# Designed miniproteins, single chains, continued (2), part 8

Each design is a single chain, and the fold is of that chain. pLDDT is the mean over its residues in the fold that is shown.

## One batch from the design tools (miniprotein)

Design m4246
Fold by ESMFold2-Fast:
Structure m4246 (fold): chain A 85 residues (1-85)
Amino acid sequence: SELEELLREAERELERLLADPSVPEELKEYARFSVELLRLAVRNKVSFEQLEEVTERTAAYAAAHPDASPEELLEKYRAILEEVA
């Protein structure tokens, strides 16, 4: 599937980013988080269109709650993903 291909590419890019000492740790952490969100979408068998909706809704929540922890954002992402799937 298109989403599984995207995940495979994202995982390869993550490995490259993690191996590069010139990349800031904050960027590496962000990349890890992004790949984990994509893995959750693939595991829940969502379509690319559904992933777009989940991503937009999660981004809107993050914008409204700038003090939200990564764990809170992940829980919100899971809740939206479960609603859409």
Scores: mean pLDDT 80

Design m4247
Fold by ESMFold2-Fast:
Structure m4247 (fold): chain A 55 residues (1-55)
Amino acid sequence: SKEQAIQELIKQNDEAIKILEEQAKTLTGLKKLVVELMINGTRYIRERLEERLAS
């Protein structure tokens, strides 16, 4: 179902965030900033998926 597909995407999104957070711990300067921006974008997408799951 659509709900099951969205829930699976949320799980994949959570896994991506964990990888990016671990990566950010090992980086400095501009590279760290870029990864932190990616984390923010990925979290934004997760929030939109949660909203669609609720509707």
Scores: mean pLDDT 85

Design m4248
Fold by ESMFold2-Fast:
Structure m4248 (fold): chain A 110 residues (1-110)
Amino acid sequence: SEKEFEIGKEVLEELGFKELFTHAESEIKVYRKGAKIILLSSAKVLKYPVLNSMVTLFKKMGATDIILVYTSDSKISEEDKKKLEEEGVKIVQLTGNKEEDRKKIENALK
């Protein structure tokens, strides 16, 4: 939802992440802090080929941590989640509770 997406943005900004760009077609907003990258999405369906291409690019650019953060109404298959996790991507589904969402993102940054 738009509210969950806004909570995600607020949490990332409070954690010192800055927006790099928005990939409008895939509804992914890219945040960066040093060598850490967060992909924030509210897309109805998360497309593995798009996510994988971004992950591959950021790894080649020296990203040490890549986290996918998405809204509760977004869909991604368990197979695609496993493939991303095997590539070292941590995955966070937003709950719409700012305190819980902050803690989940902080834990993913460890």
Scores: mean pLDDT 88

Design m4249
Fold by ESMFold2-Fast:
Structure m4249 (fold): chain A 69 residues (1-69)
Amino acid sequence: SLADKIVQALDEKRYTEAVELIEEAIKNKDWKALGAAARHAIDKFYWPVLDYIKELTGLPLSEIIKKGE
């Protein structure tokens, strides 16, 4: 899934690829993928990724997580 691809890219530190996949998720309104990316970034302390998702969506992290449920 797109969520799995984002998580894998983040774990492999392929941040450019992860950013492109996050932008694809936003374009497709794939809230499940964005929610999974945000949860994974919290678990791994990837704060710049969380800030990027917040900036691109214009939403607080709590709303992104809720939409991804």
Scores: mean pLDDT 80

Design m4250
Fold by ESMFold2-Fast:
Structure m4250 (fold): chain A 88 residues (1-88)
Amino acid sequence: SELEKLLEELRKKVEIDRKNQETLRASMAASEARRAQLGAEGKRIRDEMNKKVEEAKKTLSPEEYEKVKKQIRDEAFKRRRELAARLA
């Protein structure tokens, strides 16, 4: 019957829509994973920067500390920019 053919075509369309939704969800999950990775690596860079700054403060004179602190911060900023560019 023509009605049975129409129902079968509708079922096929629903299945295609379901697969398209699964593909969209996978794409969104990949984007979320990428953002989570950027966040985790960014935190790691920040934690490493903070550790280096703290070690410099303990081992260096105040004048040397200010110079080295700026260098550590500039390097961490550069690393974060490179990370963001790599994950874009």
Scores: mean pLDDT 84

Design m4251
Fold by ESMFold2-Fast:
Structure m4251 (fold): chain A 91 residues (1-91)
Amino acid sequence: LNVAVAEVLRGIGLEIEIELAERRGDEETVRRYREELERLRPLYETSRRVIRDLVDERDRERVERRLRELGRTDPEVRRLLERQEEIEKKL
């Protein structure tokens, strides 16, 4: 897999943070993360490394839940999730 995987992971992480900020009424954080999502497309390779370093157990669970929800409506996201699980089972 490639840029699509990196973009999905980074974008979903930001979407989760945006939802949390919206619930808190933190409009500035919402705006900043939305702008970051828009700028992220040309920087997805760098973003993939940042995601790897930042994703702890808590954040990983939220990202996985969100990706599963997207996988219900987007078959491409579902394929990415299946591919990721297959790779993790390699051990």
Scores: mean pLDDT 60

Design m4252
Fold by ESMFold2-Fast:
Structure m4252 (fold): chain A 84 residues (1-84)
Amino acid sequence: SEVDKVVSLSEQAAKGDQGAIQQLVKLLQHEDKDVANAAQAALIALATDESLREPLVSALRPLLEHEDEKVAKRARYLLAILGG
């Protein structure tokens, strides 16, 4: 399932995999709210790791310009947690 994919990507992202971080951020745009919510929860957990702050900010910043206001709101919330 896509939720299982979020779990696997979260483990890779926690190890500093920038590709996994980018894929988790992309899943915030998912049409299934359960998948988008799972990706947001994973990114909140990753935001507690100071070593991941810069790659998370870099990956999230483009979503502030997203045409879907719900996606833009998720990005603003996550960036606020990261201090951006």
Scores: mean pLDDT 86

Design m4253
Fold by ESMFold2-Fast:
Structure m4253 (fold): chain A 88 residues (1-88)
Amino acid sequence: AFDQAEEDELFRELIRKAAKGEDLTPIVEKIFERYLKDESDDAIVVSIKSMANLIKTMIGKEAEDLFIQAAKKVLKEKGVPQSVIDKI
């Protein structure tokens, strides 16, 4: 289960960095290690898509695309199968 206060802080930092056009790879890696590494493949896909949609709604399509690119890079580096990554 997520600690709501910690989840909120990581998500706020993600939005702040995305809004400034900063590299999202380090914050996405922290989110993966904390919340996604022990999740099922389907849960990883759903979580990444949900975060991407929220970033799109709050900032825009360019930030969503940068987030998806960073997320796919992190998932590949962490050994998630390419067939799972391709579903994002």
Scores: mean pLDDT 80

Design m4254
Fold by ESMFold2-Fast:
Structure m4254 (fold): chain A 58 residues (1-58)
Amino acid sequence: GAAEAEAALAQVRALAAEDAEGGAIAGSFMKREGEEAGDEHMRQAGLEAIRYAGGPPR
């Protein structure tokens, strides 16, 4: 849901500030989890996390 997506995004942004690749990987998992669960908030949070990290994982 929206609250879980917001909390996860905040944690991934903190991770991405120190480890951009780790942040991108975590954001990709959030996006997939949102897609699999039909949770659009989590999917969008994952996409935003990937953008914040500088793009998709290499």
Scores: mean pLDDT 80

Design m4255
Fold by ESMFold2-Fast:
Structure m4255 (fold): chain A 100 residues (1-100)
Amino acid sequence: SAPASQEERNEKLEKELKEAIETLGASPEKQEALRRILEIIKKLPPEDQLLAAAVLGILLAEKASVEKLEELAELLEANTPENRAALRARVAARLAEIRA
């Protein structure tokens, strides 16, 4: 299939995040943190968007606190190699949990 445009990827991410927020019944504070994360993800390269979306999905599934969502936002905003390594480690840890 043809690769999605940046606009189409952003629309899909926004729809999926709004649907997740509604399903989880997030507080106003959590909704604001999620909105901030979405705006940061929209500005990232496609490969970093996928990594960020994966970590966000894990945190939402775990019903993460506002503080953990704010930590993710800070890691994504800086987008350093060290911060990307931390995000990859979080995905690897989740995969290990599923195998246990």
Scores: mean pLDDT 75

Design m4256
Fold by ESMFold2-Fast:
Structure m4256 (fold): chain A 64 residues (1-64)
Amino acid sequence: LSPERTRKAHIAAGEGGKRVYQAKNEEEAKREEKKGIEDSVKAGASRDFAERTINTVRLARKEK
């Protein structure tokens, strides 16, 4: 992948993770998790990378 495509993928994953962390309730967090993963994959991230990144944020939200 090009450096620019990698950057866009990382930005998409970061934006998705931010929305998951800021979710008001568990249902909203689940919606943002799914959206963040799909947005990251569309931006050029591997599904494994997107899932690992978003799952890390979701776990951090539970420990908050």
Scores: mean pLDDT 75

Design m4257
Fold by ESMFold2-Fast:
Structure m4257 (fold): chain A 95 residues (1-95)
Amino acid sequence: MLEEDPLFLIFKGMDYYLKGDYDKALEWFEKALERDPDNLFAHIALGDVYIAKGEYERAYEHYRKALETAKKLGINDSLLKYIEERLKEVEEMLK
């Protein structure tokens, strides 16, 4: 993968996320969105990090964007179900 490839940037962010360094994870996922603003995996990953940080409104916006992109791409598998379940969890936290 090239260093500017969104998938490479997402993998770097995931490495930091798994280590509990959420601020570094956000930096790498945001770089992925700079290269591909509608990137499905970057929006899912940002949603996951914002949940971990307790920032539910930001998590909601990213999962919503991921859902829009998944529907545009015709994704109807376990990934769509994951996004819908995460979005529902965040909606409950915002009540």
Scores: mean pLDDT 84

Design m4258
Fold by ESMFold2-Fast:
Structure m4258 (fold): chain A 68 residues (1-68)
Amino acid sequence: MLSLEEIDELLTEEQKEELKKKILEKAKEAGIDPENLTELSPEQQKKAEEIIKEGLEEARKLALEALK
């Protein structure tokens, strides 16, 4: 299992920016404002958790590719 720090070290800057944009895009589609995280409904919180989880899985796959 890779930590967040390890994933961050293994990814290129381009991959990090791409993942960041993907996560922000998914958040906007779900009606989540990154500046307004403290006022999320329970449904928005679940969506945010799913988006983050998907982003981490994508980052993990990219990090594993980098280890080849």
Scores: mean pLDDT 73

Design m4259
Fold by ESMFold2-Fast:
Structure m4259 (fold): chain A 98 residues (1-98)
Amino acid sequence: SEDEELAQKLRELSELLKNGAETEEVIEKIIKEIPGRRGYELALYVKIKEEVEKNNLLDASEEEVLEYFKEKGLTEELLKAINERKVSVEKLREILEK
């Protein structure tokens, strides 16, 4: 099924990140291997995780994370996509670590 394919790709991407792959390389691989909305959503998750970890936002609230990305000049479309998926740092960890 499509969900099984996504789960397998997510595991492969998680292993690349664990082995020290650069976040931008992982994002490019996601866009290439998982085209369309699902690839876009997964790429956003990886980018959010990188920015959260890089800027020490791991203990920040969802509102603080969204404000940070807004201040970084992200589009309202990106902020809306993140908010609509109720993205939390905990959920991002669960998705990327499985």
Scores: mean pLDDT 57

Design m4260
Fold by ESMFold2-Fast:
Structure m4260 (fold): chain A 71 residues (1-71)
Amino acid sequence: MAELLRRFFGTYFFRVTVDGKTVEVVLRKIGDRVYLAHILGTDETAVVEQEDGESYEEVAERAARILLSKL
């Protein structure tokens, strides 16, 4: 589950719960449907492309899964 907390100048802040773990994810728009993703409190980043029909919340959840796999 992903919840949009706030939006500011092409930057989206989400609370994401994956496998019972809750993290805050930041998506920064860097191109058309392309986002740089971070988990707050970590140095790990991932570039994620938004798929056709995918919501911002779905992008944030997918980014969280990728980033958590690196931690």
Scores: mean pLDDT 80

Design m4261
Fold by ESMFold2-Fast:
Structure m4261 (fold): chain A 71 residues (1-71)
Amino acid sequence: GREEAIRAAREALERATDAAGKAAAHGVLQLVEEGRLEEALEAARNGIKTAKNPAAREALQRSLEGVERGL
């Protein structure tokens, strides 16, 4: 749930190599921490499309799944 989503979003932030991917991961992390889960889902989907590093995309996918379990 929320804890898994937060951890995965932090991993995505560490693994992201481009500014857009880092911004997306940070946005997901902030939204999950605020409990804004529906917005976090959209941010994670957009981040997966935006992040260039495959490891960052995979971490964002795990964050997305954590948010879905929290809904």
Scores: mean pLDDT 81

Design m4262
Fold by ESMFold2-Fast:
Structure m4262 (fold): chain A 68 residues (1-68)
Amino acid sequence: SQAQKDAILRAVKVLRERGLISEEEAEEIERLVKQGKPDEAIERLVEALEKRFGPTTARVARADLLAA
């Protein structure tokens, strides 16, 4: 959905601005969204969040983005 794509792109923007993901990770996630692969984009974002914040935060983020 467009709402799901917008949610992913907003999350990537915030995480990039705060230095919590790399430019390369952000670019890959944005590319996946533009290619119509939002599920794969969510998984890449969740992987980045899990490394930084742990599995519980990553699971909540996945659930929220999939529900959008």
Scores: mean pLDDT 78

Design m4263
Fold by ESMFold2-Fast:
Structure m4263 (fold): chain A 73 residues (1-73)
Amino acid sequence: MEATKNELKYTAQTHYKLSPEDAEKVAERVVKKVEELRREQAGLPEAERRALSVERGPEINRLFNEEIEKAKK
């Protein structure tokens, strides 16, 4: 989790040229959303959790792009 947060923060700073403060906020918001989704998934059967794990990369990218656009306002 912290390693993923640091990667998101780094990408926001280097690729999207956000300030360190804004990049950290973006990374925190994405991590919180991912944790919320994991909590929702905790009640699901094993097979459904496995299928959702395959989509986790694209889902994180979608959430990350959403938070980047909010930070650019």
Scores: mean pLDDT 71

Design m4264
Fold by ESMFold2-Fast:
Structure m4264 (fold): chain A 61 residues (1-61)
Amino acid sequence: MKPSFEELKERLVEAALKLHEAGVPAEAIVALVRQEMEHAGLSEEEKEEVLRAVREALEKA
């Protein structure tokens, strides 16, 4: 099933938190998330929303 934007965002945030728990630096996590967004063909505004959600999650972790 094709994931919705909301599902993709949730999956990327979850993956980022798992990488953070594994000791991966935030800068490297952001770079990996950017690669995944390029593959997904997201709009610029969607990319900004995902990056903001990832950064907020990492700050709280």
Scores: mean pLDDT 79

Design m4265
Fold by ESMFold2-Fast:
Structure m4265 (fold): chain A 66 residues (1-66)
Amino acid sequence: MSAEEAGRRGAEGAARAGTGAAGRTSYWHSMKQAESEGNEEGAKAAREGAEAGTAEDGYRGSLQAS
């Protein structure tokens, strides 16, 4: 399995579970598996995906709250 696939699987799990802590945990586990396979590019892709998603979620939350 590619690390991009692992990252996507984590993100999809988050969507199904209603995001938040469950989504982050799933995504982190996917990244950890990519790292254990020695796939640096995959680990990086999973991490970048998580950071991008978090940034956008924060922006949308801020927009609605303010």
Scores: mean pLDDT 54

Design m4266
Fold by ESMFold2-Fast:
Structure m4266 (fold): chain A 88 residues (1-88)
Amino acid sequence: MKSKVEKAIELVQEALRLAQERADDPTNMYSGMYSGFAKQLQEALELLKNGKPEEAAKKLQEIIDTYGSNSILSKEVELVKKALELLT
C-alpha cells in the first residue's frame, strides 16, 4: 500500500510541475487555466502527504471530471488518471 501511495505522490508532483511551468509562462494564453489546475493538484498532493488517500482520490476524480475533456491538458490529466488508478 505505501509504495502505491508514494508512486501516486510522484505522478501528482510531475503533473503539478508541468502545470506550474505552463502557468508561469507569460506568453501562454492558457496560463490562468494552468494556474487553476495546478492549485487543484496542490490540494490533492497535500491530502496524499497528510495520509488521506481516500480524500485525495475524490479530489483527483474531481480534477479529471473538470479538466479531462480538455485536449490541451491531456498529458497532465493522464498522469492524474494513473495516480487515481494506484489509489483505487
Scores: mean pLDDT 82

Design m4267
Fold by ESMFold2-Fast:
Structure m4267 (fold): chain A 89 residues (1-89)
Amino acid sequence: MEIDFDKATAEELLERAKKAIEAGDYGTAFQYARMALLKDPNNAEANLLLAKVAYKMGFKGIAKQYVEDTLKIDPNNEEAKKLLEEIEK
């Protein structure tokens, strides 16, 4: 699946990632969330989506790194804190 990356906003890429998650296509979701992070490297939502997708794919180490990056940007992010607890179980 291709999108005009240079014209897409980080928000549009994140919405496409969310749609891919709904469809169970975690590979596509990871790609769009990573593209969103390239547009905005300090985007807490992009980091959180990458963490959620990596966790669903079984990549706990990658998921933990993205959760920690989310919490560095937004220390009060409750969803990121909950995901970190799930990864550490």
Scores: mean pLDDT 82

Design m4268
Fold by ESMFold2-Fast:
Order: C-alpha cells, then sequence, then structure tokens
Structure m4268 (fold): chain A 73 residues (1-73)
C-alpha cells in the first residue's frame, strides 16, 4: 500500500463510511466462509479503525480484503 492509500483510508474513516463498509465485509465473509482466517483479520482491522490506529500495513490489508469483497470471494 502507498501513502495515498493510507490517506484515502483515513479520509473514509473521518467521513464515517469506513466502519460500516468493514462491518458489511465481515458480515458477507461470515456468510460465504465462516472458517476463513480473513474473518479474524477483518475483526482486528475494525478494532484498529475504531481506535484511530490505522497503519500503512492496514491499508494494504484493506485493499486485499476489499478486492476479494467486490469480486464476491
Amino acid sequence: ASQEDLDALRDLREQGVLLPLLDNMLYKQKQINPDSSDIKTIEELIERVRRGEITLEDAGTFLRLYGLFVNGI
């Protein structure tokens, strides 16, 4: 992930859209594959977003998970 990706993710959080998006991604993942390790990854990312502790690594994780989400997994 780039600095631009991190800045965009922080902007989405400030606008109040990132958490609802992550909650929806978590819900869909649990419906599709409840045994997926990505469930714990999304839950941990939600907790860091709630605390405002978003890192460049988190931006990379989000981009991977979002790619899977929009392709239906």
Scores: mean pLDDT 84

Design m4269
Fold by ESMFold2-Fast:
Structure m4269 (fold): chain A 86 residues (1-86)
Amino acid sequence: MEAYLYKAKGEEAWQKGDYKTSAEYHRLAAEGFAKEGRYLDSMASWVRAIEALVMIGASEEELEQLRKELDETYKKAQDANLLTGS
């Protein structure tokens, strides 16, 4: 399934208040965008997944794992010269 389809499903789940499903789909979207070299889209999807987990009261350990993925993607975006002044 394409990364954009996962992102769309994550947004639909969020609108329905299903934050657990939203987090899952945004995580899949972030992984998919990263595989395509679309690091800015991947970072945005990691942020959405983290926000969804916060809404359901996920543990700090779960949040830290996604923040690590976001940080790794941010470094890839810097290396790809997608971030100004990095």
Scores: mean pLDDT 82

Design m4270
Fold by ESMFold2-Fast:
Structure m4270 (fold): chain A 94 residues (1-94)
Amino acid sequence: SLADVRAVADEIKRIVRDLLRGKEKVTKEEAKEILREATREVIRRHPELEGDARSLLGAALRLLDEADKEELTVEEVLEILDRAEEEVIATLQS
């Protein structure tokens, strides 16, 4: 599942970049909705990866809630996904 977590994270990041194309900044709530949409698309394409995809989404949404910012750049949303991936991987390796 370590390789699966990485594959899911990479695909979510690709979809997020596509959905945020042409946007400079998004609100925290818009970022959450984009992450939910990207995760749903990954699960649609790879239903066998639903558990890993939902774990990554949960971590990313929590990190967004912990961020003391109302608006995020595309780069900051992608950094949150990188941190979520790191947290999920660390949990699996413990």
Scores: mean pLDDT 86

Design m4271
Fold by ESMFold2-Fast:
Structure m4271 (fold): chain A 96 residues (1-96)
Amino acid sequence: MKQTVTKEAEVPPDASQATGVVLARAKKPGARVRVTLRNEDDGAEASAETIAEKPGLVAAGATVPIRSDRPAKVTLTAEVEGDAEIVDVRLLFTPR
């Protein structure tokens, strides 16, 4: 079973970094949780993957730098494979 969720957010003018986090609840070990974060201004991309070692909450997070003050979007793609459900998807910006 594969689940995919995509979120887009406009970059605030004072942002230095964007961080994407996906939280999933695994029913069995072996579920894969992946987050991919892309800055659409410069094409900078970061990704992370976590494999559940036991049932319960599992998270993956990635951070991409914001190098420009021009209007831009960040795209977060959350993917979950195996016996798990997406619980939450968060996109956060760190100020300068």
Scores: mean pLDDT 82

Design m4272
Fold by ESMFold2-Fast:
Order: structure tokens, then sequence, then C-alpha cells
Structure m4272 (fold): chain A 112 residues (1-112)
């Protein structure tokens, strides 16, 4: 709860802080509040896209995919992970590429 209030305050003070939306999404996801987590990760993605922050776009896409995976929406999760991988490859971020590839493998195992 302390972290949720902290990130909500950051958003009130700076409505274009994509990182604060991402972190609030993480708190909500850990609480099992999947619909709210999707909303805040989606806001982080939109702000990152508007600002041209490709790394933040990829992180938000991975987190959107993780929520969808927990909801059993494997085709939708795969779509977001593949978008994140494309961005990670474009910017040459090896850690993000690895994260996206590992999540893609996990989803494909669930899809049979």
Amino acid sequence: MEKEEEYKKRIEENPKDAQAYLELGDVLFEQGKYEEALEYYGKALLIAEEQGDKKMEAEALINLGKVLFEQGKYEEALYFYELALEIAEEIGDEELKKKAKENIEEVKKKMK
C-alpha cells in the first residue's frame, strides 16, 4: 500500500512519468488486480510512445503480456511479447531481448 500511494502521488505531480505508471502497474499486478494493472501499464506504454522511449515501450509491452498470461490469454500475451522483442532487437538491448524470448517460450508451451 505504501508503494501504491507513492506512485499515485508521483503521477499527480507528473502525469507524464511513464516509470510511475509502470511501477504502479507492478504493485497492482502483485496484488492480483489484473484489470487495473493493464490500465496503468497501458498508460505507461502510451506515454513512452509519445516520448519516443523505446526501452520503456518494450518494458510496458512485456508487463502487459505478463498480465494477459496470468489471465490465460496466451495469444494476446504472445502478441505483446513479440512486439517487445521487435523493439528490443531494434535498440540492441540484449537483456530485454532475453526477457521477451523467455516469455515467448513460456507462452508457446501453454498454447501446445
Scores: mean pLDDT 87

Design m4273
Fold by ESMFold2-Fast:
Structure m4273 (fold): chain A 80 residues (1-80)
Amino acid sequence: SLIEEIENDLKVKEESIERAMEYLSEDDQKRLEELREKMKEIVEEVIEEIERKKLSREQAIELLRKKLEPIEEEISKLAE
């Protein structure tokens, strides 16, 4: 299902973040962990909206992309 795909994508992203943490300072690790939690919260909010409004795959993906873009940009700047 779409929701299972979104949850699996989140898990893969969280695992990538955990691997990146090994190469960062303690302060940067803390910031990256905060961004990871924000990413998880956004994904959970989008999943709830998908279930309540019965959003299409296209609508769900666009909403998720728009909400995650700022967080992913911050993660990229911190990790690379």
Scores: mean pLDDT 82

Design m4274
Fold by ESMFold2-Fast:
Structure m4274 (fold): chain A 62 residues (1-62)
Amino acid sequence: GDMEAARRAAYEAARAALEAGEGPQAAGKVSLDAAEKMGMTGEAADRAAKAGLVRALHELGI
C-alpha cells in the first residue's frame, strides 16, 4: 500500500488500542503491525506507525 494508507491503518489501530484501555506502548506495537501489513518496511513502517500513534494520542487528548 502507499504511505497514506499505511498512516491511516496505523492511526486506526492505535486509536482502537487506546480506546480499549491499552497503553501507548501497546498502541505503538499495533500501529507498527498495521503499517507493515499495508506493505511498509523498515524506516517507512516506523514513520507511518509513529505518525498514526501521534495522531491518535492528539485526537484522544492524551
Scores: mean pLDDT 84

Design m4275
Fold by ESMFold2-Fast:
Structure m4275 (fold): chain A 80 residues (1-80)
Amino acid sequence: SLDALEAQLIALVRQMAADPSQTVALMPQIYSLVQEIIDLKPSDAQRARLRAALEALGGVGRKVAAFFDMLEEGRRIKEK
């Protein structure tokens, strides 16, 4: 479900923020989760809540939020 994927993404980003040495190991999982969330086509309200939750995690969270926006825009351009 969307809620489960969002919770998992937030947990991985928290883990990465707490231990930056895990970044390389966690990024493939973060990438996969972001793609799955985008594929579920969350509402604008759901996207705004997820963005706020990620940004609340600090610099790492803000970078992941920006990465999410980049991937979502790329998917939008590809689909036209």
Scores: mean pLDDT 80

Design m4276
Fold by ESMFold2-Fast:
Structure m4276 (fold): chain A 74 residues (1-74)
Amino acid sequence: SARDQQVRQQAQTMIAVLQDTLRTTSDPAMQAQIQAVITTLNDLIANNADPSDIIQAMITGSTLILKIAIDRVT
């Protein structure tokens, strides 16, 4: 469906943001967390997972991006 395609496009956009964030992150623990989310999102997309599972992974990714942004200004 168009909705499913939109969710996948949003997930791919998030992967790009996470990859860019990974490039500018020097903390090994944070790098590991970013890599884990990228891997999860890529696996879900590759396996045609339910949109609900992709959305759940995207929530995790969004929370991580927000945490990194806060940590960088604190």
Scores: mean pLDDT 85

Design m4277
Fold by ESMFold2-Fast:
Structure m4277 (fold): chain A 97 residues (1-97)
Amino acid sequence: ALEEIEEILREAGIHPEARRAILEHVELVSKKTGKDPELALEGVREIARELSVLPEEEQREIGRRFLEALRLQTEEGLSIDEIQAIFEERERREREE
């Protein structure tokens, strides 16, 4: 479970800070929702693949954003579409200054 997630992220070359944040958040979410950490394995593999092709600075930023999305999905019960709408609105406001 958590050890497998750490291995996936490490093998993909994900930045150490992003790896630690993802692991800590998966454990926290599992404890709060009662869901098995193994349920995150498939999602973590996809994210590791996408992050591995990006510069370290972008990996850290996307990792942080992903953790926020996971928290909203698992603790608040929001759908991916609702989370995307929140992020798009935030980015739109920032671009407009």
Scores: mean pLDDT 68

Design m4278
Fold by ESMFold2-Fast:
Structure m4278 (fold): chain A 102 residues (1-102)
Amino acid sequence: SPADQLSQLISEMNQLLSELVKAVREGNEKEAQKHHEKLIQTAEQLLELLRQVGAPQDVLDQVQQEIERLKKSKPTDVQTILSSVSRINTAGLREIMALLRG
C-alpha cells in the first residue's frame, strides 16, 4: 500500500541518518558523505510518493524546503540534518495516518 511504501522510506531515511551520525562521530568523511547523499535521495523519493498520494501542497512545500536545506548542508552539520529529517518524518507520519483513516 502507499502507507507501507511511505513507512518503508521513513524507516530507510532514519537508518541512513543513524549511519551518517555514526560516520561523523568516527571521523569517517567518505562514509558520512555517502550516507548524506543517500539520505537526500531517500527524502526525494519520499517527497515524490507524498505527491503521488495527493498530500496537501503546504506539506509538499515544507518537505521540499527541508530537502533543499539537506542539500545545502555538509555531512558534519548534524544538528541541521537531524532537524530537517525530524520535520520530514513528521510530515510523512501525518500522511500515513491520513491514508490509514481515509
Scores: mean pLDDT 89

Design m4279
Fold by ESMFold2-Fast:
Formats: structure tokens, sequence, C-alpha cells
Structure m4279 (fold): chain A 71 residues (1-71)
């Protein structure tokens, strides 16, 4: 019994850690999007960075949703 409880605890802690990492990454992407949108997007480089940050944010959302569905 003790071994199974420790394994369940470890798996839950690992899941919490992974979710926290994804949330931190999502917040970082959102902060970058907000910073880019706070100024005129007249540069093609800035427009590309915004598109990449939005794509990254969407990918993280998909990963979080998949993780929740599996657990």
Amino acid sequence: MKKKIEEMKSKRDELKKRLQELVDEYNAAQAEIDALKARPLTSPVDQQRLAEAEARKKKIEDEINELIKKN
C-alpha cells in the first residue's frame, strides 16, 4: 500500500509541475503578445513575432487541454 500511495503522489506532483510549466509558458507568451500590441505593428518583424507568439500560446492551450483530457 505505501508504495502505491508514493507512486500516486509522485505522479500527481509531476502532473502539477508540468501544468505549472505550461501555465508559466502561456503567461510568458501572453506578456509578449501584450507588449507587441502596446505599440504600432508597422514592422514585418514585429508582425511575425506576434504571429509566432500567438501560435505558441495556442499550442500550449492545446497541450493543457490534452493533459486534462488524459487525466
Scores: mean pLDDT 77

Design m4280
Fold by ESMFold2-Fast:
Structure m4280 (fold): chain A 70 residues (1-70)
Amino acid sequence: SKEEKGLKAAEFFRELMRQGASPEEAAAATEEKFGKPSKERQEILREIAEKLREIGDSIQAALESGGKPA
């Protein structure tokens, strides 16, 4: 089903990121394995990847700043 395929693709994407892949690399590998998602799914995955990048950038910035202000 579309739902199961989407879930498996999302799990594969997260697993690649857990292994140190970038969001872009994980997305490309997931597309290669599961095929291109529908336009709506592509937009959702792009938004998720963008948010994950922003979170990563925020964590990196916090680490560079030496931690949370007291």
Scores: mean pLDDT 70

